# Designed miniproteins, single chains, continued (4): the designs that were tried, part 65

Each design is a single chain, and the fold is of that chain. pLDDT is the mean over its residues in the fold that is shown.

## One batch from the design tools (miniprotein)

Design m14389
Fold by ESMFold2-Fast:
Structure m14389 (fold): chain A 94 residues (1-94)
Amino acid sequence: SAIEKLEEIIELVEEAKEYLEKGDVEKAIRLLNEAIRKIEEMREEGLIEESKADQLEMALAMAKTSAEDGDLKGAKLALEIAIRLIEEEREKLK
């Protein structure tokens, strides 16, 4: 279930990136909030180390702030950092 949850989080982050490219910042932020909730669920279930959950939540929070400020480049960079962190964690679970 940990791998499946990480795959769901990647899907949400990629979908958020697509909505940012379409100019739908509100939808992108809602998807990122859903991703953050799933990371919190993984933390509560002990499926992810607290330090990794903190790093992921920080990257997603940076993406939200940049998106709200109209910094699309900053938002995309933060999302790419989040994707790399999730892929790293997924690789460890294989």
Scores: mean pLDDT 86

Design m14390
Fold by ESMFold2-Fast:
Structure m14390 (fold): chain A 80 residues (1-80)
Amino acid sequence: MTTIVLPVPVPASFSDEEVAELAKELERRVAALPGVAAARVEVKDASTLRVTIEVDTEDPEEILAIAEEAGRIAGELIAA
């Protein structure tokens, strides 16, 4: 099992409530990804979310693919 930690920058225009909702939706969507055993999203500060992903693989290519997809989901949610 491998742990991926990703910082997700949050736009300064987001309210505390919008940041909290973003964190919940991001956690839910990332946890649903294939190969993800567990996901946790924490509000680190007013401008940053910490995404922690536990994956069943030690393959660097699979780890990178999961990290890239998690980043894509974060970008999609921020743009919405």
Scores: mean pLDDT 81

Design m14392
Fold by ESMFold2-Fast:
Structure m14392 (fold): chain A 85 residues (1-85)
Amino acid sequence: MEEEIKKQIEENKKLVEDTLASVRRIRDIMEEKGILTPELRAEFDRIEAELQELLKKGASKEEINRLVTRIIATVLLAIGDYLEK
């Protein structure tokens, strides 16, 4: 049980770390493309803060999935707005 719990914690931590790395990479790409508005930058700052909080507290798969869904929605809306211009 202890070993199984440790594996779950490690897997969830890695998923949050990988998600944070992906968010930072997407942010950099958006800045390069000139679509990173002050409002979008503030949204990414908030997302990164929430990911850091999950790393400190430990995160469930459900919590991670909810945040990933928000990240996807944020990115898709920003790209959609840019492409419609």
Scores: mean pLDDT 80

Design m14393
Fold by ESMFold2-Fast:
Structure m14393 (fold): chain A 59 residues (1-59)
Amino acid sequence: MKEEQIRRLEEEKRRLEEERDQLEAHRDSIPPETYDAGLDELRRRIEEVERQIEELRRS
């Protein structure tokens, strides 16, 4: 059961990393404030998912 939850979280992390890559690809087309806010939000979400994975692995 925990393995299934970890797998789903790893998939979510991968999708968030893809969204980050997409944002970086459009860096020159986005106002700096919007780019920084978007990048910071994705970084926070990735960190949260990583924390959840580690917590499940310890349990």
Scores: mean pLDDT 82

Design m14394
Fold by ESMFold2-Fast:
Parts: C-alpha cells; structure tokens; sequence
Structure m14394 (fold): chain A 70 residues (1-70)
C-alpha cells in the first residue's frame, strides 16, 4: 500500500537525520543503534516489496557506517 511506503520512507529519513546528529556529537553508540534500526526498516521494506525504499535505507546505512569508521 502507498501509505505504508510513505511511512517507511519518513521513518528512514528521520533516523538518517538522527544518525548524522549522533555522529556529529561523537556519540558512536547512538549512531550504531540508529544503523540497527535502519537495518530493521530496510528488511521490512524488502519484505513488503518496496525495493526503492530498501535501496534508500541501504544508502543511509552505508553513509552512516562510513562516518562512524572515519
């Protein structure tokens, strides 16, 4: 359903913003927890067949992981 896709995308965007803030503050523990939540949302999007939202979540995860490893 279109409404489910919109809600998942909104949650992913919100977590990505929180993840960026956690990294900026040096809070690596919060950053890792946010990545875990993004992985859960990515898996949910994949299960529901929203491949575009899954790819968006994977991009967010990859970017946050790169920032935490820097």
Amino acid sequence: HMEEAKELEKQIDKLYELGRRAVALGDTEAGRQIIDKLEELANKAKELGHSDIYEKAQKAIDELRALLEA
Scores: mean pLDDT 83

Design m14395
Fold by ESMFold2-Fast:
Structure m14395 (fold): chain A 47 residues (1-47)
Amino acid sequence: SLEEKYREEVKKLNEEMQKVTDPEKAREIYDKFLELRKKYLKEKIKQ
């Protein structure tokens, strides 16, 4: 489902965040979290 796919992607990004030590890279991962959430909500609304 769309929700399960979203949750799995979030889990992957969270794992990456645990490994990152560089604040600029952490910000990039954070931006990916935001983009992922935005895309998920947009697709949810479209459906």
Scores: mean pLDDT 80

Design m14396
Fold by ESMFold2-Fast:
Structure m14396 (fold): chain A 74 residues (1-74)
Amino acid sequence: MDEREYRGGQAGVHGVATWALGSEPSLEAARERVEERADQIIAQYRKNGKPAMARGAEDERRRILARLEEEIRR
């Protein structure tokens, strides 16, 4: 696995989550922004032939969305 590219994908989605949580008025709105923007980034990585980055981004997206869903349910 290309660990450097994988971590790059994770960092990309993590940055999106940080931005969304700081910019959106609610956890629900932040979740929607993370989902939308992360999907765009993942699609772009795949289109550019960066499967390791796409995988890292997918794993981080899943982790962050699971945490946001848990907080919303509380």
Scores: mean pLDDT 84

Design m14398
Fold by ESMFold2-Fast:
Structure m14398 (fold): chain A 72 residues (1-72)
Amino acid sequence: SGEELYERGKELEEQAKTLTGEEAARLYDQSAKEYYRAAELFKEAGDEEKSREALENAQRAAQKAAALRREV
């Protein structure tokens, strides 16, 4: 479900915060993918608010991954 994917994205984001460098970047990328999939499912279910929230979280996680890779 969209909620399960959203929680998976959140868990991966929390794990990424405990790491640094490329390992953290990879987990942020995975978090972003889960949030993007959650956003799609919420949109299909008609939950526009949750879809937008998941999309914002996905974009944040993707930006975090890109920023970490720019530090090297």
Scores: mean pLDDT 85

Design m14399
Fold by ESMFold2-Fast:
Structure m14399 (fold): chain A 89 residues (1-89)
Amino acid sequence: SKLEEEAEKLLEEALKYLEEGTKENLEKAVEKLKKAIELYLEAGKPEKAKEAYELFLEKRRKLYEEAGVKEDDSEEEALEKLKKWAEEK
């Protein structure tokens, strides 16, 4: 379906922004992901929406590990560590 194809493109864009690792790109990645999830749900593909979210979380987790973010860090601490990591690479 067209909705599913648009969702796939938005997911690819979200993952690309996430890989670039800046705070601004992380915000863009989340926005693209939200739209992709909405389109998958509208297309009647909730399992694909779930898979997209899980894939994004896994890639974000890897990015957070590389930046030294821990599970018990606050959102502010996580973003500060991510910003430093992005500036140093």
Scores: mean pLDDT 75

Design m14401
Fold by ESMFold2-Fast:
Structure m14401 (fold): chain A 78 residues (1-78)
Amino acid sequence: TAELVDEAIDELARLAEEIPEDEVLATLAIMSLSIAKTHKFSAKEVAEILRRNAEIAEKLGASKELVDALRRHAERFE
C-alpha cells in the first residue's frame, strides 16, 4: 500500500513538472496522498481520495493526462 502511494506521488510530481497548468491540482492530490500515507489510510480510502481528486481535476479543466493518471492509480488500490 505505501509503495503504491509513493508510485502515485512520483507520477503526479512528474506531471506537475511537465504540465505547468496542472501544477496546483497535481500538488493538491499529492498532499492528499501524503496525508493518507501518514495516517495509514486503507487501500479503499486511498482509492476514494484518488477518484475524488480526478473528479475535481476534470471539473476544473485539468489535462486528460492528469485525470487519467489519478483514475489509473485509484484502480491499483482496488
Scores: mean pLDDT 86

Design m14402
Fold by ESMFold2-Fast:
Structure m14402 (fold): chain A 69 residues (1-69)
Amino acid sequence: MEEAIEEAKRMARVALNAGVSKEDIAYALARWLLGQGYDKETAAEIVAEALGISLETARRYVEKALADM
């Protein structure tokens, strides 16, 4: 989990520096984490930590990513 959080933070930093919105990064990270086999609650926690957003907001992006998979 901690290793995944650090990788997610690194990816988020690179994407933010490239001008990608936090919303698009949250969705992309959620989709990536779900694809790696993380459950939706763990994926939401990692997204929230990586982007500094609320857990409630992160859960919405995880649910959207799941619906689109």
Scores: mean pLDDT 82

Design m14403
Fold by ESMFold2-Fast:
Structure m14403 (fold): chain A 64 residues (1-64)
Amino acid sequence: MLTLVPEVLDTPEPASPEERAAALATLLARGVSEEQAQTLVDAGYAFVSYDAATDTITLRRGAA
């Protein structure tokens, strides 16, 4: 069971293209669809952490 937890994070810089690519790859690796993963990354959710014990992906959105 995969759970997504979106959060808004105040960061000094917007996510770089490399950070967005890494977030997309992480989401795809955890079973999120390509369409949904791209939508989340395009919305600014590029700070991704995964907890294997709970099968949970926490998504944080950078400023801007």
Scores: mean pLDDT 70

Design m14404
Fold by ESMFold2-Fast:
Structure m14404 (fold): chain A 61 residues (1-61)
Amino acid sequence: LVGKRFRAVRDSGPTTPAVLGLEVGDVVEVLKELPDGLVVARSLKTGKTGLVGLDLLEELP
């Protein structure tokens, strides 16, 4: 998954400073894969990095 781009399919508010806030349609790049379906990702819209659940993301071609 590292280096791949994903689109957010639902809104995610930052619950802690470690969690990346996303709006539906935001594109992220995966930087690191973690256990339990979590990734560290960078928002291409804001440049911010944080934790994202894979269940919130759809892989882009």
Scores: mean pLDDT 77

Design m14405
Fold by ESMFold2-Fast:
Structure m14405 (fold): chain A 70 residues (1-70)
Amino acid sequence: SPFEKLEKLEEETSKKVNDAKSKEERIKILEKAIEELKKLKEENKDDEEFVERVEYSIYLLEEAKKRLEE
């Protein structure tokens, strides 16, 4: 299921961010996760419910990145 791939990516990203030792490392992890989510969204573009769920995840990661860049 594409939702299982999304959940795994979210869990792995959260763990990597928590383990990161610097702000710069966290930003890089978030950037990579956002790009992976954008690819996952494009691969499943016809699934409206999944697209909305992925867009919400992207929004949260972009907001987290923005806060780190302040």
Scores: mean pLDDT 87

Design m14406
Fold by ESMFold2-Fast:
Order: C-alpha cells, then structure tokens, then sequence
Structure m14406 (fold): chain A 66 residues (1-66)
C-alpha cells in the first residue's frame, strides 16, 4: 500500500538524519490518513528526535484507530 511505502521511506529518512525529507513524508502520511492532526503530531515527534521505531509505531496505532 502507499502507506506502507511511505512508512518505510520515513524510517529510512529518520535513520539517515534527513529531517526535511522525514517532515515531507509525515505530511504525505497525514494526507493518506486524511488527518492533518496526525501530520502535525508526526512532524513534532520527528523534530523532538524520536526514533524511527517510535514514529512508525505511532502511525500503526493511528491507522488501527482510524
């Protein structure tokens, strides 16, 4: 799915320290989830230096709840 591909790219961007790409991917994930709040929360988590695992686990939880 598009969401799974974006999650993989997001994890890679965070692991490489490409914060600008990670934030762009977070916005795209928010679009796929139809949740501007999810995009904002992901961007804040990335800027706060959360690990790729923590950010991806957060997306998985949101996907199940939405």
Amino acid sequence: SELEELKKELAEAIEKGDIEKAKELARRIGEVLNSPQAAEELIEAIEAGKSAKEVIDGIDMLEQLL
Scores: mean pLDDT 83

Design m14407
Fold by ESMFold2-Fast:
Structure m14407 (fold): chain A 92 residues (1-92)
Amino acid sequence: SRRREREELRRARERLEREADHVNRLLDLVAAGASNEEIAEFARELGLSEETVRRILEADTPEEAAGIASEEIVRRVEEDVLLLDEERRRRA
């Protein structure tokens, strides 16, 4: 169903935009001098796994902590990225 496929692609784009905003907010927190604890709290608000939150708290730097949080966010949208890449290939 092309209508269903278009709706799915729209939702994938909207999700990618939201998660990109979350990654940008993590970078803003690091730039503002946020601690690993503050980054972990933001990760909990985003519903990231308790394992990821633990890794954030164990990080040596806030930059590393933000990187750990971003890795799970990227994994969550990996299916959306693949779906959009498939659409691009169909147009080519």
Scores: mean pLDDT 79

Design m14408
Fold by ESMFold2-Fast:
Structure m14408 (fold): chain A 112 residues (1-112)
Amino acid sequence: MEGEELAESIRRIFDEMAARETDPRVQEALRRLGDAFAEAVKEASEKYKGKKLTPEEIAESRDALGRAMELFRQAVEAARAGDTEKADELIKQAVEAMKKVHPELFPRYEEE
């Protein structure tokens, strides 16, 4: 899958999550995360293009994904609490973690 298609899939997933959220602050945080994660995945797609990962690199990529998801959850909670500065910091940290994730580990469009 091309990195641009993966990035668009990520933006759509976050847009759908934002549409289901009732708190405007959380909606904005989800949209910002979606855009930033989409860009991070494009960078990761170019970085890992044509590379076969070792089991160790796969493990590191999985750890990075887990960290990004944990930081995402913390960012949403901070936004819900009204701590927009903390949410912004957590979003930046989640994006940096996502840049280390191999594209093959990301969810794709549910409809092919």
Scores: mean pLDDT 75

Design m14409
Fold by ESMFold2-Fast:
Structure m14409 (fold): chain A 74 residues (1-74)
Amino acid sequence: ELIEKIKEAIENKDYLTENTLRSQYLAEKLAPVAREATARAASIPDGQARADYIGGMLAPALKEANEELEKELK
């Protein structure tokens, strides 16, 4: 279980493993959001507006994923 491995890394003061596993958790949580955002943005003809849309979906998802991770680690 990824959360248990992060807790173990924290317990052992293994900061490299902790940061790697935290990044993996966030990447796994954001992967479906990134795919959905990209697919939805595909019909936006303006490149800047497309990038802004994708960023707008990813930013709150990243915040939520990080908040859930911190809750799991408490």
Scores: mean pLDDT 83

Design m14410
Fold by ESMFold2-Fast:
Structure m14410 (fold): chain A 70 residues (1-70)
Amino acid sequence: DEVKEEIKKLLEELGEEPPEGFFEKPLSVLYRTLGYLYAKLGRREEAVEAFEKAAELGDENAKLLIPLVE
């Protein structure tokens, strides 16, 4: 769905491919990964939103990553 397609798009921009089975991980893990990819690309606003969404989905530590997006 939307989060998986966005992760694929960002990985393409970084010249990377997801490992097999990666997209079968919990949705919270996918959103945390999305946040990391946005951060690597310097897209801080989208990184923050992705980490907040991961926290909403049960990744309680994802919000702790927001201050690290500098």
Scores: mean pLDDT 74

Design m14411
Fold by ESMFold2-Fast:
Structure m14411 (fold): chain A 104 residues (1-104)
Amino acid sequence: MEAVEAFRKVYENLKKKNKPLKVYLAGDDEGRWYLVVGSEEQAKKYIEELEKKGYRVAELTGLSPEDIERLLRLAGFRIVKESEDYVVAEAPGERLEAALAALS
C-alpha cells in the first residue's frame, strides 16, 4: 500500500472516533528513520518499544494532514506496519531531513 493511502485511512478512522492524530519520528544509528502516525495510545506504545531498542524519538507538532502527506511523498516513506489506529513508515535519514526542510 502507498504510504499516503495508508495514512489517509488511519486519519479518517481517527476523525470518525474523535481521536487526535499524533506524529512521531524515530531514528537509529544506522541512518534509518521511522515515522509513526496514529492515535496517541497506539503510536506512543510503538514509540516506547523503539526507545527501548535505542532509537531517538521526537514528536512532530504543528503539521497539517496535508503536510504529513507531503512529507511521506518527499521522503519516500514505505509502510512497515499498518493497523486501523496507526501506521509505521520508514525512510533514509538524508531524504527525510530534506523533506522536513521543504515543509518549513
Scores: mean pLDDT 80

Design m14412
Fold by ESMFold2-Fast:
Structure m14412 (fold): chain A 73 residues (1-73)
Amino acid sequence: MEELERLAEEAAEAADAGNYEEAARLLEEAARLAEELAREAEARGDAELAEAYRRAAERARAQAEKLREKAKE
């Protein structure tokens, strides 16, 4: 969880600085980590936590896509 939060914070800082490409990359890394954590939670029988991590990954990927579009402007 700490690493996922750290990646999200770093992405926010990069976006605030206008580094949209870097922010998108960090959000993609956060999405990959969230998917890994979802698999681990599911393996432990924690379906609710697994679903929460999958939703976090989907949101991170969506934000990364929007930031990449901003970087192209």
Scores: mean pLDDT 83

Design m14413
Fold by ESMFold2-Fast:
Formats: sequence, structure tokens, C-alpha cells
Structure m14413 (fold): chain A 61 residues (1-61)
Amino acid sequence: MNEELIEKATKEAVEAAKKGDIDKMLQVVAELYRQLLAQGVPREEAQMIANKVAKKGMEAL
């Protein structure tokens, strides 16, 4: 359902992290969270997904 949004956000967060752009990485994660809420994903689930994407970005540092 939201797999494409999550995949795109993960790629953008990882690319930002590789460039050392922490602000951009955090912005991508925040935008994903807002998009998931707009798509009707429950807050707890959206937060869990956003946290997973943030972890992948941090691992790319």
C-alpha cells in the first residue's frame, strides 16, 4: 500500500546521510511520517515505519 513511499523515503534518507546532510535526512523522515498519516496509517504504525527509515539513514553515516 505505502511501500513505494517508504522505499523512496529510505533511498532519499540514505543518500542525504551519505552526503553528511543530517538536516535533509531528518526532513525526509518527517515528510514520510506526515504522508503516512495523510494516507490513514495509524499514528503508532507511522511512527514505527519512520523510526525504521531513520535507523537505515543513521546506519549509512
Scores: mean pLDDT 82

Design m14414
Fold by ESMFold2-Fast:
Structure m14414 (fold): chain A 60 residues (1-60)
Amino acid sequence: SEKEELLEQIKELDKKINELREEAEKKIKEGEDPAEVAKKFEEEMEKLLEEIQKLRDQLA
């Protein structure tokens, strides 16, 4: 079940990234400071993407 656990974790992280992208984009379109919003969420997304990459590497 190790592979099954990894796949579930990847799926959850992917959903979080998608939510962060949508939130950031909405805030920018609504007139928030795009540079500040983008930079903050960029850091969070990069961290999540790194976690996904490590999990994918374990699956290979």
Scores: mean pLDDT 81

Design m14415
Fold by ESMFold2-Fast:
Structure m14415 (fold): chain A 70 residues (1-70)
Amino acid sequence: MTAEQAFQQGLEAGRQGNGEAALAGFEKAIELDPNFAEAWRYLGLYLLGSAKTPEQRAKALEYSEKAKKL
């Protein structure tokens, strides 16, 4: 599986309403290609949407900043 394939699987899962599978796809994409800016961006957005604590929100924002610097 390529990073792009993992990212596309994440997008498809998100389209189907499966946020957990979407996150897994985006996480796999950055594991395969840590410089995949779009995957970091979507991971950050999905984590921010599910954040319940200040720590979770900070982590989501960190991932979004990572995407901007790639």
Scores: mean pLDDT 79

Design m14416
Fold by ESMFold2-Fast:
Structure m14416 (fold): chain A 62 residues (1-62)
Amino acid sequence: SVEERIVRTATALVKQVAPGKSDEELRAIARKVVEAIAKLYGVELTPEQLERIVDAVVEAVR
């Protein structure tokens, strides 16, 4: 799905800056990255989809 593609791409990018970051910092970074990728793909995410994707990315980089 497009959500799975966004999670994979965002995770690869966020991993590069994850060391030394708090969970709150990682969530803030992941949200910005996910929004940027969604805009690039021309995909409009609902608030619920955005939070689900952000949570998945943060979990994957821990």
Scores: mean pLDDT 85

Design m14417
Fold by ESMFold2-Fast:
Structure m14417 (fold): chain A 96 residues (1-96)
Amino acid sequence: MPKPILIIYGRSNTQSLQRSLQTISNHPLSPDLQILVVPRNSSQQTIQQFQRLADQYGATLITGEQAAQLSQTHHTITISADSSDDTIISAVDTAY
């Protein structure tokens, strides 16, 4: 029985990723979700910042290739780090 996985794609804006992770962490269902972060075409410095944010919020940094493979074998919901809070909340509710 696969647990629902929430995949967050981030470009270069670490503030958007932090906001999204904070919104997710405030949701009652967040402890039952596996949260994965995918840096999209980012510099090494941005990837390091994303890794620190992922670690802070209990998320895991993965590659786009790993995310694609997981989506084939698991129930996954994909969002952008630039998504509105309402979109993020709806994605978490849908993953349940």
Scores: mean pLDDT 77

Design m14418
Fold by ESMFold2-Fast:
Structure m14418 (fold): chain A 89 residues (1-89)
Amino acid sequence: SMEELIKRALELGEKLGVKELTQRLIDAVKNGDIDAAIDALAELLSKLFGVDPEEARRQLRDIAERFGLTPEDILRMAVAALRTAVERE
């Protein structure tokens, strides 16, 4: 459920020191703002994995357009990224 995704994202984000950025992503998702959700996810990927945020943003927008991703899909991707970062540490 959306509530479970939000709870998990906040728990993982707090553990990784990215709670504020994770909250920005959640707020974008709750507002149905896919562009803001993608921007927040790109920053999250940059902070967790050292990827270029501009390139990540571009790739995420292209993928979202091609596959018709919803804001909830972006939140699911964020939870997966946060889980991977915790397991890698």
Scores: mean pLDDT 88

Design m14419
Fold by ESMFold2-Fast:
Structure m14419 (fold): chain A 104 residues (1-104)
Amino acid sequence: KPFELGLTGKDEALEPLLEALLDPDPQVRIQALHAITLIPNEKLRVEALIKVLLEHPDPELRAMAAELLGLLGDKRAVPALKEAAENDPDPRVREAARKALEAI
């Protein structure tokens, strides 16, 4: 499933962070994911993390997105976390999503 930069029309600060999630350096990708958690628009922040969880090609970032959604505790993430827990091809992502659901 191709990763699409589709949330940028509402917050200009988000577009550079979504681009950084595709950086060849895994440390840049991890820092970009954490920077998304600092976006003051709560809805946009949760939507961006859900996008990473369901669409990002790197399973490590998908697992981290699930953990961060669990830490944020936002119920808007529940349907996406259920989808990832059942359907993600990587068992680490499925486990992270299950743990996140227990935290919400």
Scores: mean pLDDT 78

Design m14420
Fold by ESMFold2-Fast:
Structure m14420 (fold): chain A 82 residues (1-82)
Amino acid sequence: MEELEARIAADPNDVEAHVRLALEYLRKGDYEKAIEHAEKALQLDPDNPGALYVLGLAYEKLGDFEKAKEYRKKAQEIIKKN
């Protein structure tokens, strides 16, 4: 986790580092930090499947089922088109 934070400190636009850090926070149960990094990754790469996955699951865990549904729908649409 600190290694990924160091990567982001060196390059704030490292999409891979933001996605990986979001997944690590999701695994730890820190859903708000998972959302923060996944949203940053999505700003840099709007169709990033990893970022959309984290956002869908993290919002579901926080009880925001409307947001979770929105991100899962977007992820499914990207999978269908690719």
Scores: mean pLDDT 81

Design m14421
Fold by ESMFold2-Fast:
Order: sequence, then structure tokens, then C-alpha cells
Structure m14421 (fold): chain A 59 residues (1-59)
Amino acid sequence: MEEFIATADQALAVKQRFPEAKTETYSKDLAKVTLTGSPEEAERVRKGYAENTEAALKA
């Protein structure tokens, strides 16, 4: 299980790719994403969004 903060657009993209992913409102423009299943796949997705997540949290 992997959790990370993403923008609303990123959360939608993750939900489309992984329908079983859980998304939860974190703030107005941010969502908390929870991925279950393959740890390797979840880590790959998280790393791909790491820079965008950091930028969104800084805003």
C-alpha cells in the first residue's frame, strides 16, 4: 500500500489507470491517493509524480 498527495488532475489520471485506487480530498486542489497491490508498480507511479506533488504542496 502506497500513499501520496497529488493534484486533482494527477489523482484523476491515477484513478483511470488504477480503478481500485482510493482518492480522498486533501485540500481544494489536492487529493490523497492510496494505491494497493504491486509495491513496484505503486512506487513507479509515486516517483513519476514526486516532482509535481512537491510543487503542489509548496503552493
Scores: mean pLDDT 67

Design m14422
Fold by ESMFold2-Fast:
Structure m14422 (fold): chain A 58 residues (1-58)
Amino acid sequence: MASKEELEEAAKKYAKLLSEVQPEEDPEKIEKAALEAIEKEGDEGYEQALGLIKEMES
């Protein structure tokens, strides 16, 4: 299970990438939504977020 710090870091990174495609949205709102989604899905959400981050950074 990912630590709270790891979940927050993943949400932050994912929100940063999302804000590049949705610049009109509040970055804090995107980060909060990303963290909520990851926490809702638990380990599966965390792994999914890491996969998306890796794909978007590649």
Scores: mean pLDDT 73

Design m14423
Fold by ESMFold2-Fast:
Structure m14423 (fold): chain A 100 residues (1-100)
Amino acid sequence: MKRFYEKTAQSAIDLAEAEIERAKKLIEEMKNSPVDEVPKLYEEALKEADTAIQAADEAIRSARMAGNEDLVTRAQQLRDEAEKVKKEAEKIYNEKLESA
């Protein structure tokens, strides 16, 4: 069981990291896109960030079941990063609409 939960936690961590990177790339695309393209990119960035938060929560749960404190810490850091990325997406979206 411990190895199963460690593998589940690692897979969820990998997913959270990938979704955070996708959300960050979408935010960068929003900065460089015309205002008419921004709503679609914003929606996609929010979806990626929300998926990252869900994956991080799964990773925290599985890491705790495994009793692996290093994985718990990593998953918590990813959850915090995903929330910050979501807030950054909202900020950039609002700035782009105001500057249009």
Scores: mean pLDDT 88

Design m14424
Fold by ESMFold2-Fast:
Structure m14424 (fold): chain A 93 residues (1-93)
Amino acid sequence: SDEAFRRELAAQPVPEGYTPLAASEYPPLGSTLYFRDAQGRIRPVTLGLGTRPDEVKVVLARDAQGRIVVVWVDPASPAASRLAVGDELLAYG
């Protein structure tokens, strides 16, 4: 379920210096996530566990500036190569 998925992500360890997101702060499963990479490019991906080319499983956390950033990308995700650790979540829908 969507709630179980968000709880699983929230339970993942995050690096020192980061604040874990609560399950309620995660975008719902199937949301389109808009990330800004280190070069300022916007990367749309879908939060998911499926095999569709745009789907990715990510762990998010707040950095020292309070930005929501990628701290881990599942390498088995189809869209894993489109994201990097440190990419900032700007919006979702």
Scores: mean pLDDT 87

